# Designs tried in a protein design run: designed miniproteins, single chains, continued (4). Part 75

Each design is a single chain, and the fold is of that chain. pLDDT is the mean over its residues in the fold that is shown.

## One batch from the design tools (miniprotein)

Design m14603
Fold by ESMFold2-Fast:
Structure m14603 (fold): chain A 77 residues (1-77)
Amino acid sequence: KREEYKEILKKIFELKIENGSITYEDLARALGVDPEKVSFDELVERYYDRLLAQGAPLTDEEIEELKKQIEEYNKKK
């Protein structure tokens, strides 16, 4: 399940960065990391770990909602 969550988050972040809705730097700063010192995969993993630390991992319903957001972004291009 962890790998499924990370894959979905990775795709969302890729789409947002591609659309210019968010920058890699903004994501890294929000997570308290240096954007020049972390890879995109590591950034996604840190974000997922933060969600787990808050005691609220993504539910199946939330995963479905995120998948819909990914498809909407693809159509918006």
Scores: mean pLDDT 68

Design m14604
Fold by ESMFold2-Fast:
Structure m14604 (fold): chain A 65 residues (1-65)
Amino acid sequence: SMEELLKRAKSIKEGIQASEVHARIAQRDLELTEEQVEEIRNAKNDEEALEILKKAGVAEKLLEG
């Protein structure tokens, strides 16, 4: 659901913003580029973070894990 995707995007965004360790874990586990990690770090809201994850092709994978 959109609500669940937004919740997961929020968690990823907050983790990346809070800790470099969490940023590297997210990059590895979701197979994000360094540019995509930085876009998520600078996202102004959860919806923007979700759009970055959708463009990266990982939004569907978030619902599976």
Scores: mean pLDDT 81

Design m14605
Fold by ESMFold2-Fast:
Structure m14605 (fold): chain A 92 residues (1-92)
Amino acid sequence: VRALIEELVEAVEAGDEEAALALEKEILAILREALEAGDYATVAEAYEAVAEGLERLAAAGKLADVSAEDVAAAIAALRRAAEEYRRLAEEA
């Protein structure tokens, strides 16, 4: 799932809306299946990859329409979620 999220970030940076939408749908399908199966390791990896992607997009100026506070809050929330899911995966 990380490779797909990295590809999504690249598509967003390039302004390729068609590729970004297709990748988003595929990633969401994988995450839904992982959650239903209790595969928290995959969910944690995805949340971490999205947080890294948002940092990269913010640094590239691609999130100018979103406030810096909202971007920072989203990144922090995603990282906390990733750590929680990683913990659940380690306990399973």
Scores: mean pLDDT 78

Design m14606
Fold by ESMFold2-Fast:
Structure m14606 (fold): chain A 113 residues (1-113)
Amino acid sequence: MERVERARRLLAELDALLEETFAALEASDLPEELKERLRRLVELHVEALRVLAEAVLAHPEDEALIEEVRARLSRPLRELAELVNAGAPEEEFERAEERLRRTIAEERARLAA
């Protein structure tokens, strides 16, 4: 029950969290190139959290499925974050972004089945 309530609250707050984070990035003294990469990272992080919350709402008692979804999303998200932190070439960042977008789409399709 608590897990379902937390997932519903998270979904309700995700759009506000995204807006607040984008506003904070715009107000920061970070280089524009870094701000742009952080906006892309945050957008995908929010989408990954949305999929995870959707998994919890659809299968609240299936801890194994929820953990599998979390693990599958966490790895490519962590890889993308590491590339931002390392100042990696745009080509490498774009490939990691594409991988994460694909993983998000695959997990949504799996939950719908």
Scores: mean pLDDT 84

Design m14607
Fold by ESMFold2-Fast:
Parts: structure tokens; sequence; C-alpha cells
Structure m14607 (fold): chain A 84 residues (1-84)
């Protein structure tokens, strides 16, 4: 049984979910930076650190999704090698 197509579909789904989540996170961060008049890298880092406790669940979700995506990509690469 060939599982390559199924793994490819799972990877594409996870990539789409990760891209969507990261885009939403950046949109929120950019809006807060704009509201606070952030202009320097140092100011950006300070605001990001201040927001970290509030956004901890979203950050953990993104990290978990990224780990899951990398795991599936590794499985796909292994299956592709076995199906040469």
Amino acid sequence: MEEVKELEEEVLKLEKEYAEEISEAYAKLAEEMRKRGVRTVEEWEEVEEELLPTWKPEIQELQKLKEKLLEKKKELAKERKEKE
C-alpha cells in the first residue's frame, strides 16, 4: 500500500494551517507595534516580550504545529526514499 499521497496531503494541510496561524500572529503583533509607535528593533523586542505572557497559548500552538509539520515532512521524505 502506498502512503506517499496521504502523507503529502497531510503535509500540505499542516503547511496551510501553519501559514494561516503565523499570518494571524504577525497581523496582531504588527497592529500592537503600530499602536505603540514602535520604530526600532530594541523597542520591537521590548513590546514582544511584554506581549509574550498574553500570547503564550498562541505561541505554544504555533510551536506545536511547526513540530508536527516537521515530523510529517520527515515521514514523507522517508516514504519517498523507500518508494524509489
Scores: mean pLDDT 72

Design m14608
Fold by ESMFold2-Fast:
Structure m14608 (fold): chain A 89 residues (1-89)
Amino acid sequence: MMAEIEEIMRREAEAVAELAAADPERLRAELEEALARSSELSEPIVEYARELLDIIRNSGSREELRERLRELALRYAREIYELRLEKAK
């Protein structure tokens, strides 16, 4: 079953990276709005949003942006999966 979960995580990471690379300015605006409401968000989500915003601001090319976002999204997906496993036991 890990192979199926890994595939889902990879697809989610690719989808996030593609959406961000297609319209980084829109994603930046959405992230800034979400962070302005950080008191309504969990700490992991706030940290993830801050890292996304940093990648969008500091990526030198759209390809670099896509790759860095894919890596971050995959890491976040794994963190959520691990948290779910801990609660399910």
Scores: mean pLDDT 68

Design m14609
Fold by ESMFold2-Fast:
Structure m14609 (fold): chain A 81 residues (1-81)
Amino acid sequence: SVEEILDEVAKILANPEASRRELAKALILMRLLGNPGEEVAVSDLARIAGVSRRTTSRLIAELERRGWVERRDGRLSLAEP
């Protein structure tokens, strides 16, 4: 749900010891929350998050497993309920 995503982002941003990977996750989620229903290229998300494509793909797989995001043709969007 959007509430779970917002809670995850808030927890990461409130943690002064958040890892680069955790901050990247928050940035990806915030970008997708800014325009719900928009599909964003994975390459653009990697650039925004400041992490490698490999790390970005691993983060996307984690978010997909949680049911928060959907991947289509190299693009990512928030999952519809």
Scores: mean pLDDT 84

Design m14610
Fold by ESMFold2-Fast:
Structure m14610 (fold): chain A 95 residues (1-95)
Amino acid sequence: SAEEEEVKKFFEELKAVNELMKKEPESFSKEEFEQIAGETLRFLQKYKEKVIELLKKNPEYLKVLEEFVKLLEEKGVLSEELKELVKEIIDEAKK
């Protein structure tokens, strides 16, 4: 479905951000990370069920999401709302 393609593209974008930050830690400002964190929250709220489904089928994307959340926490831009939503998504995906 179109939603499945959007969700897959989102995780490939997160993977690209994770890899870029390993090579060039200064690639994004704190303000840019705040924007990315906000967009991530909105995306996960909108596509929650499709995200859980993708993560159940592709466990490698669980590691991508966990690594990305840790990156946001290290940059000081991980909101409590995003943290709780990601925890709920990961817990459901592991069932």
Scores: mean pLDDT 85

Design m14611
Fold by ESMFold2-Fast:
Structure m14611 (fold): chain A 64 residues (1-64)
Amino acid sequence: SALEEAIASLPASEAAFVRSGIDLLELYGRLDEAQRAKELVLSGRVQEALDVATQAIIDALRNK
């Protein structure tokens, strides 16, 4: 898919981080934010996608 190709074009650490953030957003039912992160990656707005992924990971850690 275009999304998979876009993520695969990122450095390995950034690709893993974006995937983890999107997966966490979907797991917690934050589907609008997951969709926004996907659109940011597809648009080449990588830093904004990383910011969304970072916030998702922080939110998941705070619920531990």
Scores: mean pLDDT 81

Design m14612
Fold by ESMFold2-Fast:
Structure m14612 (fold): chain A 94 residues (1-94)
Amino acid sequence: MEMAKLEEEKRKEKLDEDIERAFNIMKIVVELSPDLIKELRSLGLSDDEILELIEMVKNKKASVDEVAKKIKELAPHVSDKTARKIAKRIIKEI
């Protein structure tokens, strides 16, 4: 029974991960244009990190400066000007 419970737990974990991944993709595509999503992914951001930026704007009413700071934390190689430009686009689309 212990082995069957471990297999069930592993299957549930994988299914939960797949469902969360699909749900995160749906949340992203509802809020952001395909061009902006492509740009964010090109910066090296994961879908989870893109969703975190969306939640900052939608749920916490984050400013351009706060979103730009988060983009810099997630993608330190991005210039301040580029981070602010992307932050403004995210806020405008949400």
Scores: mean pLDDT 76

Design m14613
Fold by ESMFold2-Fast:
Structure m14613 (fold): chain A 87 residues (1-87)
Amino acid sequence: QPKKVYDLVLSIPIAEGVEPKEAAEIAKKSFEDAVKKNGVELTSEVKAEVKGDHVIVTAKVLGTSDQVSKAAQDAVNSALKALEEKS
């Protein structure tokens, strides 16, 4: 499959009792780890912003559709698990 640049925006709910800034750091790390695990390349900085009860993770990535989709899923699942363990 050809690699393409994708604009990724992930919305991750903050578990009750977790500090929003800590949740943003957890979400960012989970995203970076998932990207590396799935052979996806970062083409921009990763931004993690707290918006209400959610962390919005934004980045440009280079990969195949399958790699990028799996990285996004792994990132969300990893972040949700880490946030649940903190609450």
Scores: mean pLDDT 84

Design m14614
Fold by ESMFold2-Fast:
Formats: C-alpha cells, structure tokens, sequence
Structure m14614 (fold): chain A 81 residues (1-81)
C-alpha cells in the first residue's frame, strides 16, 4: 500500500504545480500539503530508499514537463557554461 500512497502523493504534487502555474497559490498549498502527508504515510510502510527512488522518478517527470513550460517563459539572460 505504501507505493499507492506515493502514487497519490505524486498526483497531488502535479496538481499543486499546475495550480502554481495558474496562479492559484492556495490550491497549490493544499495539494502540496496532501502530497507531504501521503509521503509521510508511505515512509511508515516502505524503506527510505524506495520512497526516495519513487519520488525522484516522479519528480523528474514533473520537472521535464515544467522545465519545458518554464524555459519558454524565461526572459533572463542566457549565459555560457
């Protein structure tokens, strides 16, 4: 069941990020709070390494989606490496 809670946590994190993009800070805060609670519950069922691996994979997917959107709206100067 811990893995199901992590899946639900990632779904809430995604909704929170979508709410932030829409400017709904209150909705984003609520979704992030739900996600955090689900992660805490998952940590009681699964080892930390499993939780970390699952969250890393889910966050990488979310970051890819957000990174594309954020990059399109970035007005900051582009600097060389």
Amino acid sequence: MGRAKLDEALAHARRGLEALAAGDIAAARQHFAEAAALVQEALTELPEEEVAARLDAGLARLRAELGEAAAAGLPAAKAAA
Scores: mean pLDDT 72

Design m14615
Fold by ESMFold2-Fast:
Structure m14615 (fold): chain A 57 residues (1-57)
Amino acid sequence: SGVERSLAFREATKEVLKEKYPELDVSDEEKVNEAALKHRDDEEFVKEVKERALKLV
């Protein structure tokens, strides 16, 4: 479902951000969203998020 896919992408984004920026508070959705927007043009970041999200769905 669309909800499950959205949750998977959110979780995958948090995982990738936590690995690259361990000091980032991934429980703060505003900070997570800001960091994700900053890296949305980073092809490797987007690829990692998609790969992890597919494993969570």
Scores: mean pLDDT 77

Design m14616
Fold by ESMFold2-Fast:
Structure m14616 (fold): chain A 99 residues (1-99)
Amino acid sequence: SPPSASTETTVKNLTTGEEARLRVEATLLSKPTQAGTLTVTIRTFLKVGSSKTFTFTNPVSGATIEITITLLSGADGLYELTITITISADGTSLKVEAS
């Protein structure tokens, strides 16, 4: 199976200021040339119980990461997440942090 990791975080709805619970899942679709860290900021509209998927490819290393964000609880609305993905030196494991 492709290497994957997930985390859950609490963030505020940017429109209402109410707390929401989000799940972030990352999957390594293609092996990087080297170990490294990818940090992305995603600002998107989410609906409760729904997921959005984003794909990022590093043009230098060729590493492709798929990030799926699910709104587990809270209000529908605009959310912003900073997601840090750490890839092991051998490309076999991931660590995901989100805030």
Scores: mean pLDDT 84

Design m14617
Fold by ESMFold2-Fast:
Structure m14617 (fold): chain A 83 residues (1-83)
Amino acid sequence: MGAELAREAARRGREGDAEGALRLANEASLAFEKEGDWMASGSAGMGAVAGGMGLASGDRKGAAELAAKGAEKGARAAEGYTE
C-alpha cells in the first residue's frame, strides 16, 4: 500500500536514513500510481527526486529531510488530509 510505504519513508528520513527514505519514497510513488492516486504519487515522487539531488550534492541530511517531506505529503494526500 502506497500510504504505508510513504509513512515508512518519512520515518526513515527522520532517522537520518537518506538512502532508505529515498528508496521507500520512490516505491510509494510507484504504488500510488498503480492505485490511481496521481497527486499522492507526484508528492512522493518529488520527494524522491529532491532527495536524490541532495545525495548527489553530498547533503545527506537535506536529502533525508526532503525525501521524508515528500513521502509524508503523499501519505496525507492519499488518506484525504481533511478527513
Scores: mean pLDDT 78

Design m14618
Fold by ESMFold2-Fast:
Structure m14618 (fold): chain A 90 residues (1-90)
Amino acid sequence: SSMEEKIEEARRLSTEIVQALIAGDYERAKELVREMAEKGLLSPETAEALLELIEEIERHRDDPRRVASLISAIGILLSAEVFELALKSR
């Protein structure tokens, strides 16, 4: 179903965002967030929040504890979006 395809794509893009953040590729992470929003996998409000969190990571790039905490927060928000899509497919 098209919903199963959306869930799979949201999981893939979410994983790629977290991987990009761990790699320090913040521009790639922002590109992937915008791609999720353009594909309707992410609300505009959540996309804006994620971009703001990524920019906060960029400002604190020399603080690995702060960066780890912010990546964790981004991961939680991305997981919530994937779970919401899955729940709506019931």
Scores: mean pLDDT 88

Design m14619
Fold by ESMFold2-Fast:
Structure m14619 (fold): chain A 92 residues (1-92)
Amino acid sequence: SEEDELTAAALNIAGAYQRGGKASDLADELAFSLRHKRKPEAKRVIKALDFLPDPQKTAKEVWELLSDADKELIPDVLDPDDLERLKRLAGV
């Protein structure tokens, strides 16, 4: 299913993060997806936050690393639910 594929991809991103990745790596991947209008890839990054040891801290760091220009692209690329999830975790 689409949800199963999303979960598998998100777990793969979370696994890479846990193997020595940084919040900046997730922010860079999200920014690239936003700039190139890669909706599935952006969704996978947001879903990956759920599988991290500290989702709130990591989401906050990712949000702070996104430029204002990248944030303006969010409504065109992220589903409203994914944006709400990211904002809620980041505390904004």
Scores: mean pLDDT 87

Design m14620
Fold by ESMFold2-Fast:
Order: C-alpha cells, then structure tokens, then sequence
Structure m14620 (fold): chain A 86 residues (1-86)
C-alpha cells in the first residue's frame, strides 16, 4: 500500500542517517538509493512530488560524498518530515 511504501522510505532514510552518524558513507548511499527507488514506486504520488523528493535525496548524497555530513543529515530529516506529512 501507499502507507507501507512511505513507511519503508522513511525507515531507509533513518538507516541512512544512522550510517552517516557512524561515518559509514558507503552504507548510507546504499540506503539512499533504496529510498529513491521506493519513492518512485509509489504510483499514487504526483510525479512532481516524486521528482522533488528524489532530487532532495540526491542533494543529500552529494553533500555526504563531499564530507558535509551534518548538512546531509539535516536535508534527510527534512525529507522524512515531508514523507510523514503525505
């Protein structure tokens, strides 16, 4: 269901944040890739909303890869808040 897929995406983003806090960027990037795929599978979300969420996650991936870990975590927390409101 939509609710189950939203919950899966939120859980994947939370796991990514935990990996980032642990200094495991590679594991975080794997969870972020899975979260993007999960969001894109939610057919009931408007394409513009799916695209906006995916682009925000990509921004966080770039920040994490550049060592801006705290920025990446804040961006992902904001994505989680958006998903929880859907």
Amino acid sequence: SREELLQQAIELLRKAIEALRAGDVETALQYLDQAQKTILSIESLPPTVQTALVLRIIGAQIDAELGRVETAIRELEEVIETLESL
Scores: mean pLDDT 90

Design m14621
Fold by ESMFold2-Fast:
Structure m14621 (fold): chain A 65 residues (1-65)
Amino acid sequence: SEAERRALEYATALVDGQVAAFRERGYQGVEGRAEVRGDTVVVTVTADGKTSVTESPAEEVAKGV
């Protein structure tokens, strides 16, 4: 749907920003990804061997909140 596409676009932009910020701060092995799974946006960010996973409703992400 258009809402899912918009949510993925916003989530991807946020992840790209986080990855860039971690790299600028000298973190190693920095990776990030965003996925839409049903009505949920899943964001995964890895830095210095530590992985963080955040799940958010796609509806809220699509609103840019």
Scores: mean pLDDT 77

Design m14622
Fold by ESMFold2-Fast:
Structure m14622 (fold): chain A 65 residues (1-65)
Amino acid sequence: TSLAASIAHALVREYRGKVTPEEALEAAERAVKKLGITDGSEASPEDLRKAYDLARELLKREKGL
């Protein structure tokens, strides 16, 4: 949850005014779950990067951004 929250906050700042914190958090949580990341402290740097990129892609598809 903490990792997903951090990704969500970054996405909200990136898409300023175009997405809600709730939309960003949903995308971040989906990305983290899809990649099997259970604890951000144990995730590899590659997994963390992939989670952020996947969350951004999911958000863009859902919002048409």
Scores: mean pLDDT 75

Design m14623
Fold by ESMFold2-Fast:
Parts: C-alpha cells; sequence; structure tokens
Structure m14623 (fold): chain A 75 residues (1-75)
C-alpha cells in the first residue's frame, strides 16, 4: 500500500541519516555524503516505480529534500 511504501522509505531515510551523522562524527564526511546520495537514488527509483501514486511521490520528494539539506549541512 501507499502507507507501507512511505513507511519503508521513511525508515530507510532515517537509518541512512543516522549512519551518515555517525560517519561525520568519525571524520568520514565523503562516505557520509556518498551514503546519503545512494539513499536519494534508491528513493528516486521508488518514485519512478510509483509515479502514478501522487501521495507516494509527494512524500518521498519531501524526504529527498530533507536528505539533500543534510548533505548541504555536511559539505
Amino acid sequence: TSDDIIREATKLAEEAAREALELVRQGRRDEAIALLRETIAQLEAVIAANSADARVVAKLRGIIAELEELIRSIE
């Protein structure tokens, strides 16, 4: 369901953000950015597979925007 997709995408993004912040704390900024970019690519693939579901597209674009902002804060 749309709710299941949004839940899994949210969990993936939260886990990636947590791991990225731990990598930053260890001085591994390039690895943190690479992880976040890979996560964004995975979320974009989910959007492409669910392009007809306006709610999934809108919610996942919001999550991607949050991850992009996190990348900017690390750079």
Scores: mean pLDDT 91

Design m14624
Fold by ESMFold2-Fast:
Structure m14624 (fold): chain A 98 residues (1-98)
Amino acid sequence: EVEKLEKEIEEKHKELLKKVEEGVLDEKEKKEKLRELLLLELERFLLEFKENQTKEQLEDLKEFIENYEKDIASTPNFSEESKEFVRELKKRAEEFLK
């Protein structure tokens, strides 16, 4: 399950980087691909915890999300797309933790 997601994430990440370097993706396509990758990475992270995770693992997940959000906020040249993706990651994680 987690291994399958890791493979999918790696494949999509490599494809995105190659296409970005080649300049073949428009702004909308880049936004959609980045959003997809970020959501998949979060899903992989959440699946690693499963329902039998400890309180420590839940705290680690919250810390990961907070640090990620803080890193984006501290980078003034980040696009609105990057900020939106972080907000989507946080929302997904909060929903999972309910």
Scores: mean pLDDT 64

Design m14625
Fold by ESMFold2-Fast:
Structure m14625 (fold): chain A 70 residues (1-70)
Amino acid sequence: SMSEITASILVRGEKATEVAKKIADEGVAQVVIPGELDRTAVAVLDGNQENVEKAKKIAEEAGLEYEVSF
């Protein structure tokens, strides 16, 4: 039931698209939507807690601001 919920992570900062692609490469994102001027990107992920926490860690290690929505 809840494992079928799609989550998204919006990352903000320099090279946001590269960071979103890294989230996808780690197997936690299904689609990456690049934003304006490579300063924002959205990665759409399977909404389980493990994937969300992994995506947050990748964004944090890259030094970017992030926002998660379900």
Scores: mean pLDDT 75

Design m14626
Fold by ESMFold2-Fast:
Formats: C-alpha cells, sequence, structure tokens
Structure m14626 (fold): chain A 95 residues (1-95)
C-alpha cells in the first residue's frame, strides 16, 4: 500500500540521518507521490534507494546506473524517476 511504502521510506531516511526527523514523513510522501507519476508499479526498495541516494547527494548518473543494474529499470524510466524524486525533495526542503 502507499501508506506502507511511505512508512518504509521515512524509516530509512530517519535511520540514515538524511532528513530532519520532523520532515521524514513529508519528504517520504513527496518521494512516493513522485515515483507513482513515473512508475506503473511502485518497487518499494527501488524508491527507497533512489530517494536515499538523491538526499545523500549521489550524482544522477550513478543512481540511474544502480537502478538499471539492480532493479532492471529501463534507462529512460530510471532517469525520469530520479528527476521526479529530486524535484519533489527540493520542493519540500526549500520551504
Amino acid sequence: SDSETVTAVADVLEAEGLVPPDKAEEVATAIVTAAKTVLNRVIKNAVIVAGAMVLAGVPEAIIVDYLQTYYLLEKELAVDLVKAIKKAIEEVLDK
């Protein structure tokens, strides 16, 4: 479910210290919502990894290569996913 995926993303972002604890759920919700606009079927672990890597400042090309190698996403889909997640994170954190 969306709620289960949001909770899983938020828990990882908090555990890794990638977001302030009071913003973890808002950032996780934005990441999952962005992923749903790109992916017909949300792969929970791929969304968690992509979101964490974006917040950690990993270069887009490295995240795209990782998603292609380990989650078998097509390149164009992986690029769109990373861009959507990055935009969603920027919108939340720039408030």
Scores: mean pLDDT 84

Design m14627
Fold by ESMFold2-Fast:
Structure m14627 (fold): chain A 68 residues (1-68)
Amino acid sequence: SVSSFELLQKLLSEIERLLAAGESLDKILEKVKEILESVNVNQETIDEILKKLEEDIEAFIEELKSLL
């Protein structure tokens, strides 16, 4: 099992990596969805997370950093 802390670190590192690589928002959303699905996060929670990310990616990154 992945701990919540390890999951948050993985999400943050992958989002920052994809942003640094100049990848599209759609690609970032796809990768985040894959990570959350791989650890059996329910679809409703995934949809809520993806919506927050799509609305304000910078605010989402700051929120993740505050939880670490």
Scores: mean pLDDT 83

Design m14628
Fold by ESMFold2-Fast:
Structure m14628 (fold): chain A 73 residues (1-73)
Amino acid sequence: MAKEFREAVEKFLEALIKYLESTGKSELIPEAKKYAEGLIKKGEELAETNPELLKKGLELAKEGTKALEEKLK
């Protein structure tokens, strides 16, 4: 689960970076990367303490990626 969550967050970050670049908000990319790193670390903790919450987080990350990809079309 933690690895899948990490991969989902990384894919979300890739979509977010493309969205920020396409809208001229590239200055927000470093901050977006910091938040993604924090989410990945929290996901590793949740894999041990609350795997059900991590599963919900994984689903939200996938939904967020789809929403960003739709805005890029």
Scores: mean pLDDT 80

Design m14629
Fold by ESMFold2-Fast:
Structure m14629 (fold): chain A 70 residues (1-70)
Amino acid sequence: PPSSDTATTELESSDAQQAVDDFVAWLEAGGFTVLSRSPVVRLSEDVYGATIVVRHGDHTLTVNVTVRVV
């Protein structure tokens, strides 16, 4: 069966949606296949979050992305 893991990443940007989009593009450029992505949601005044599920080979990774708007 494929392996699954969870990872977290923290980003700073003036645009939370753009930061998540750039991060997804970076993952795809690195050989990951994007299986699903959540909408970018506001978690607090300056903090946004999204969940991205990617695959690389037989491994599935759930990435929790947090973006702090600066």
Scores: mean pLDDT 82

Design m14630
Fold by ESMFold2-Fast:
Parts: structure tokens; C-alpha cells; sequence
Structure m14630 (fold): chain A 85 residues (1-85)
């Protein structure tokens, strides 16, 4: 499914980037992203997702991969926000 494909893409990018000097910052932002999702805090989740995308870019993940991850998860966060309103 597209959902599984986008999750796999995100996790592969995180795994690659976690092998760089940015590992700790990536782990912190990813943990905060997941915690924000668990709490239903969509604004906080968007913030940490954008910080993660910047860290992935700094770690050398290609921009086309970053755009695919960012666009997919931002659209999902918009849909979650509509359901919580």
C-alpha cells in the first residue's frame, strides 16, 4: 500500500541518517514527532516533522525523497486535524 511504502521510505531515511553525526538530534526529533502524534498535538507534530526533514537534508538524504516523505505526512496531519476539529 502507499501508506506502507511511505512509512518504509521514512524509516529507511531515518536509519541512514542515524548513522551520521546527526544521530542524536534525529532520534530526539523523531521521538518528539511520535509523542506529539500520540497526544493528538498536530501543530507540535508538524513542527518536529519539519525539523526532522531539515536534519535528513543535512545528513545527505536526496531532496526528492525528503519531498515525498514531507508531502505525504503533512497531508496526513491535515486530515487528522480535520477529524479532531
Amino acid sequence: SMRQQKLDLFLDALDFASQTSLSQEIQEQYANFLLSLWRGDVDSARYHLEKLMELLRQAGIPEDVIEQIRDYYLELLDEVEKLLS
Scores: mean pLDDT 84

Design m14631
Fold by ESMFold2-Fast:
Structure m14631 (fold): chain A 71 residues (1-71)
Amino acid sequence: SAAQAAQLRADLARAEAAIRAAAENGDVTTLKVARHDVEELAREARALGLEDVAAQAERLSATAKRIIEEL
């Protein structure tokens, strides 16, 4: 539904902001939690056929992983 798609996009935007803030502070614990959250969002988006949202979440998960490895 449009409401579910809007909620997933909002959740993804919040996760992206959390990853950015945690990266700036070197907060590995928060980065790991946010990475797990975006992986769940990717699965939910894919189940709903929202492939663009799923792809964005997958990219964000990969970015969080890279940041964790660099800290």
Scores: mean pLDDT 86

Design m14632
Fold by ESMFold2-Fast:
Structure m14632 (fold): chain A 84 residues (1-84)
Amino acid sequence: SDMEELLQATESFIRMLRGYLAGGTEEDRQKAVQLAQQLAQFLSQYPGAEPLRQKALQMAQALQQSVEQAKELLKQFEELVKSL
């Protein structure tokens, strides 16, 4: 179902980003940026996923600038996923 696909994609992203933020390398950071951008593209096909899509784009930008900002955005993203 569309909801199951959405939940699987967002949970996979959360898992990867948590791994990076716990002690990842600069290569992991670059991969996290790419994954956030890919997730935003994936979410564009789902009606009602616009708040998640915007948060994924903000995350991609934050990952290039500030780990602390990325951690805060991840919390916000997780709360949005929980509300699905």
Scores: mean pLDDT 83

Design m14633
Fold by ESMFold2-Fast:
Structure m14633 (fold): chain A 75 residues (1-75)
Amino acid sequence: MKEEIRRVLEEAYRLQEEARREVEAGGWTEEAIEEVYERYRERAERLERELERLSEHPEFEETLKEVREELLARR
């Protein structure tokens, strides 16, 4: 479970950074935002579904907080 949450969060952070960089390159226009998010929508939906599945575990919230702190410290 912890390794699964870590993998999903790492992928989500990479996806977010990639999307942000592409939107920034596009000048933060609505069109750039729509294009980037449409291209990344399938990956984002997959990650969301995986996190939702993991949220059924009783220790999910505590583990999620721990993993987020670890990833933030590692950068």
Scores: mean pLDDT 77

Design m14634
Fold by ESMFold2-Fast:
Structure m14634 (fold): chain A 95 residues (1-95)
Amino acid sequence: MSVDELLERFEKITDELIEKSTNPRVVSQAEDLRRLVRELARLARETGDETLAREIENATRILEYSLTLSEDDQYRRIRGQNDRLRTLIEGHRLL
């Protein structure tokens, strides 16, 4: 699957989560994840690093799972993923 196809799938699930959410903290974390995943897509295109492409798939799976959870649990899981992806992106910027 291309990076663009992975990103398109991620964007669709992100839009679904935001549309269904009434919690501004969940929406904020989902928007942060969107920004981080777009940065991962940019880095994946520039480097050809398949691990970054797999992280986009992982973010999609986390959002899909989050749709089955309470909004408090959605917030915690998406925030945890955001913290993890920030660390990963910073590591790649320093290479």
Scores: mean pLDDT 84

Design m14635
Fold by ESMFold2-Fast:
Parts: sequence; structure tokens; C-alpha cells
Structure m14635 (fold): chain A 72 residues (1-72)
Amino acid sequence: SVKKLIEEELKELKKLVDKFNKEKASMTPLEADIQEAMMRIMRSVAIIKLRKAGASESDIKKFEEEADKLLS
């Protein structure tokens, strides 16, 4: 289901955010900027995957809201 796909994509994004938060103290500012850019790219890729899977605009907005909470 689309709901399960949203949950799996959010879970993968959360793993990246958790790893970044654990490792960021040892990163240079440039490395941190690159990792933040990569997380934003992964968010965009997840939206593309959800659209290809037939997600509605309401489903996409729900994903974006939850993803943005993880990235803030």
C-alpha cells in the first residue's frame, strides 16, 4: 500500500538523519553541508518513487511534512 511505502521511505530517511546526527561532531563544515544536501536529494528521490507508485497529492504532502520534521 502507499501508506506502507511512505513509512518505509520515512524509515530510510530517519536512518540517514540519525547517522548524520551521530557523526556530525567529527565532520568539517563542508562535509556537513554535503551530508545535508544528500539528505535533501534523498527526500526528492522518495517523492519521485511515491509518485511512480501512484501516491496521491495528499499522500505526498503527508510524506513531505513528516520528512521536513526529520530534517529540521
Scores: mean pLDDT 86

Design m14636
Fold by ESMFold2-Fast:
Structure m14636 (fold): chain A 67 residues (1-67)
Amino acid sequence: MQEKKKENIVKAVTDLAKDLLDRGYSPEEVLEQGIRSAKTASTALGLSEEDKKKVIEEVEKNVKKLI
């Protein structure tokens, strides 16, 4: 279930980004942390390079909508 894994990472990292913004982190710090978390989670879950890139792009897009 690659789609479910990707969706779970995107959701978890987006939720993390919202929490960091609520705690007073800057938009730049939140975007950097979101991208790092997406890379780490994708690697840990064994996603392909292509799927990892898609997850990072989706996280970046979602976090940019929050700032």
Scores: mean pLDDT 81

Design m14637
Fold by ESMFold2-Fast:
Structure m14637 (fold): chain A 101 residues (1-101)
Amino acid sequence: SLQKRIDFYKKKYPEAFNYLIEKLKPKNDKEKLEIGDALEAANFVYSMGGNAEDAINFVKADPQADPKLIYIVAAATAYLGGDYEKADYYVEKYLEEKKKE
């Protein structure tokens, strides 16, 4: 169930998930799930001692990744690391790229 996966991410990353939902304002459950999936990638990078720039490089290593996802993963990684100014910066970059579509 899509809702069960979203609920899992809310329980695993309550503060970071709520921050990203508030800032990115996903339109549907698919976009909420994409935020949750980005948080899993961000947590992997953060758990390895990585920062937002490391998260960008991690996503770029996947040639099939949506370029906009680099900014969500970067924002999430910065947030998990307590760098809230950097998290807000990458949220703004994501919203700028989304407006071009």
Scores: mean pLDDT 84

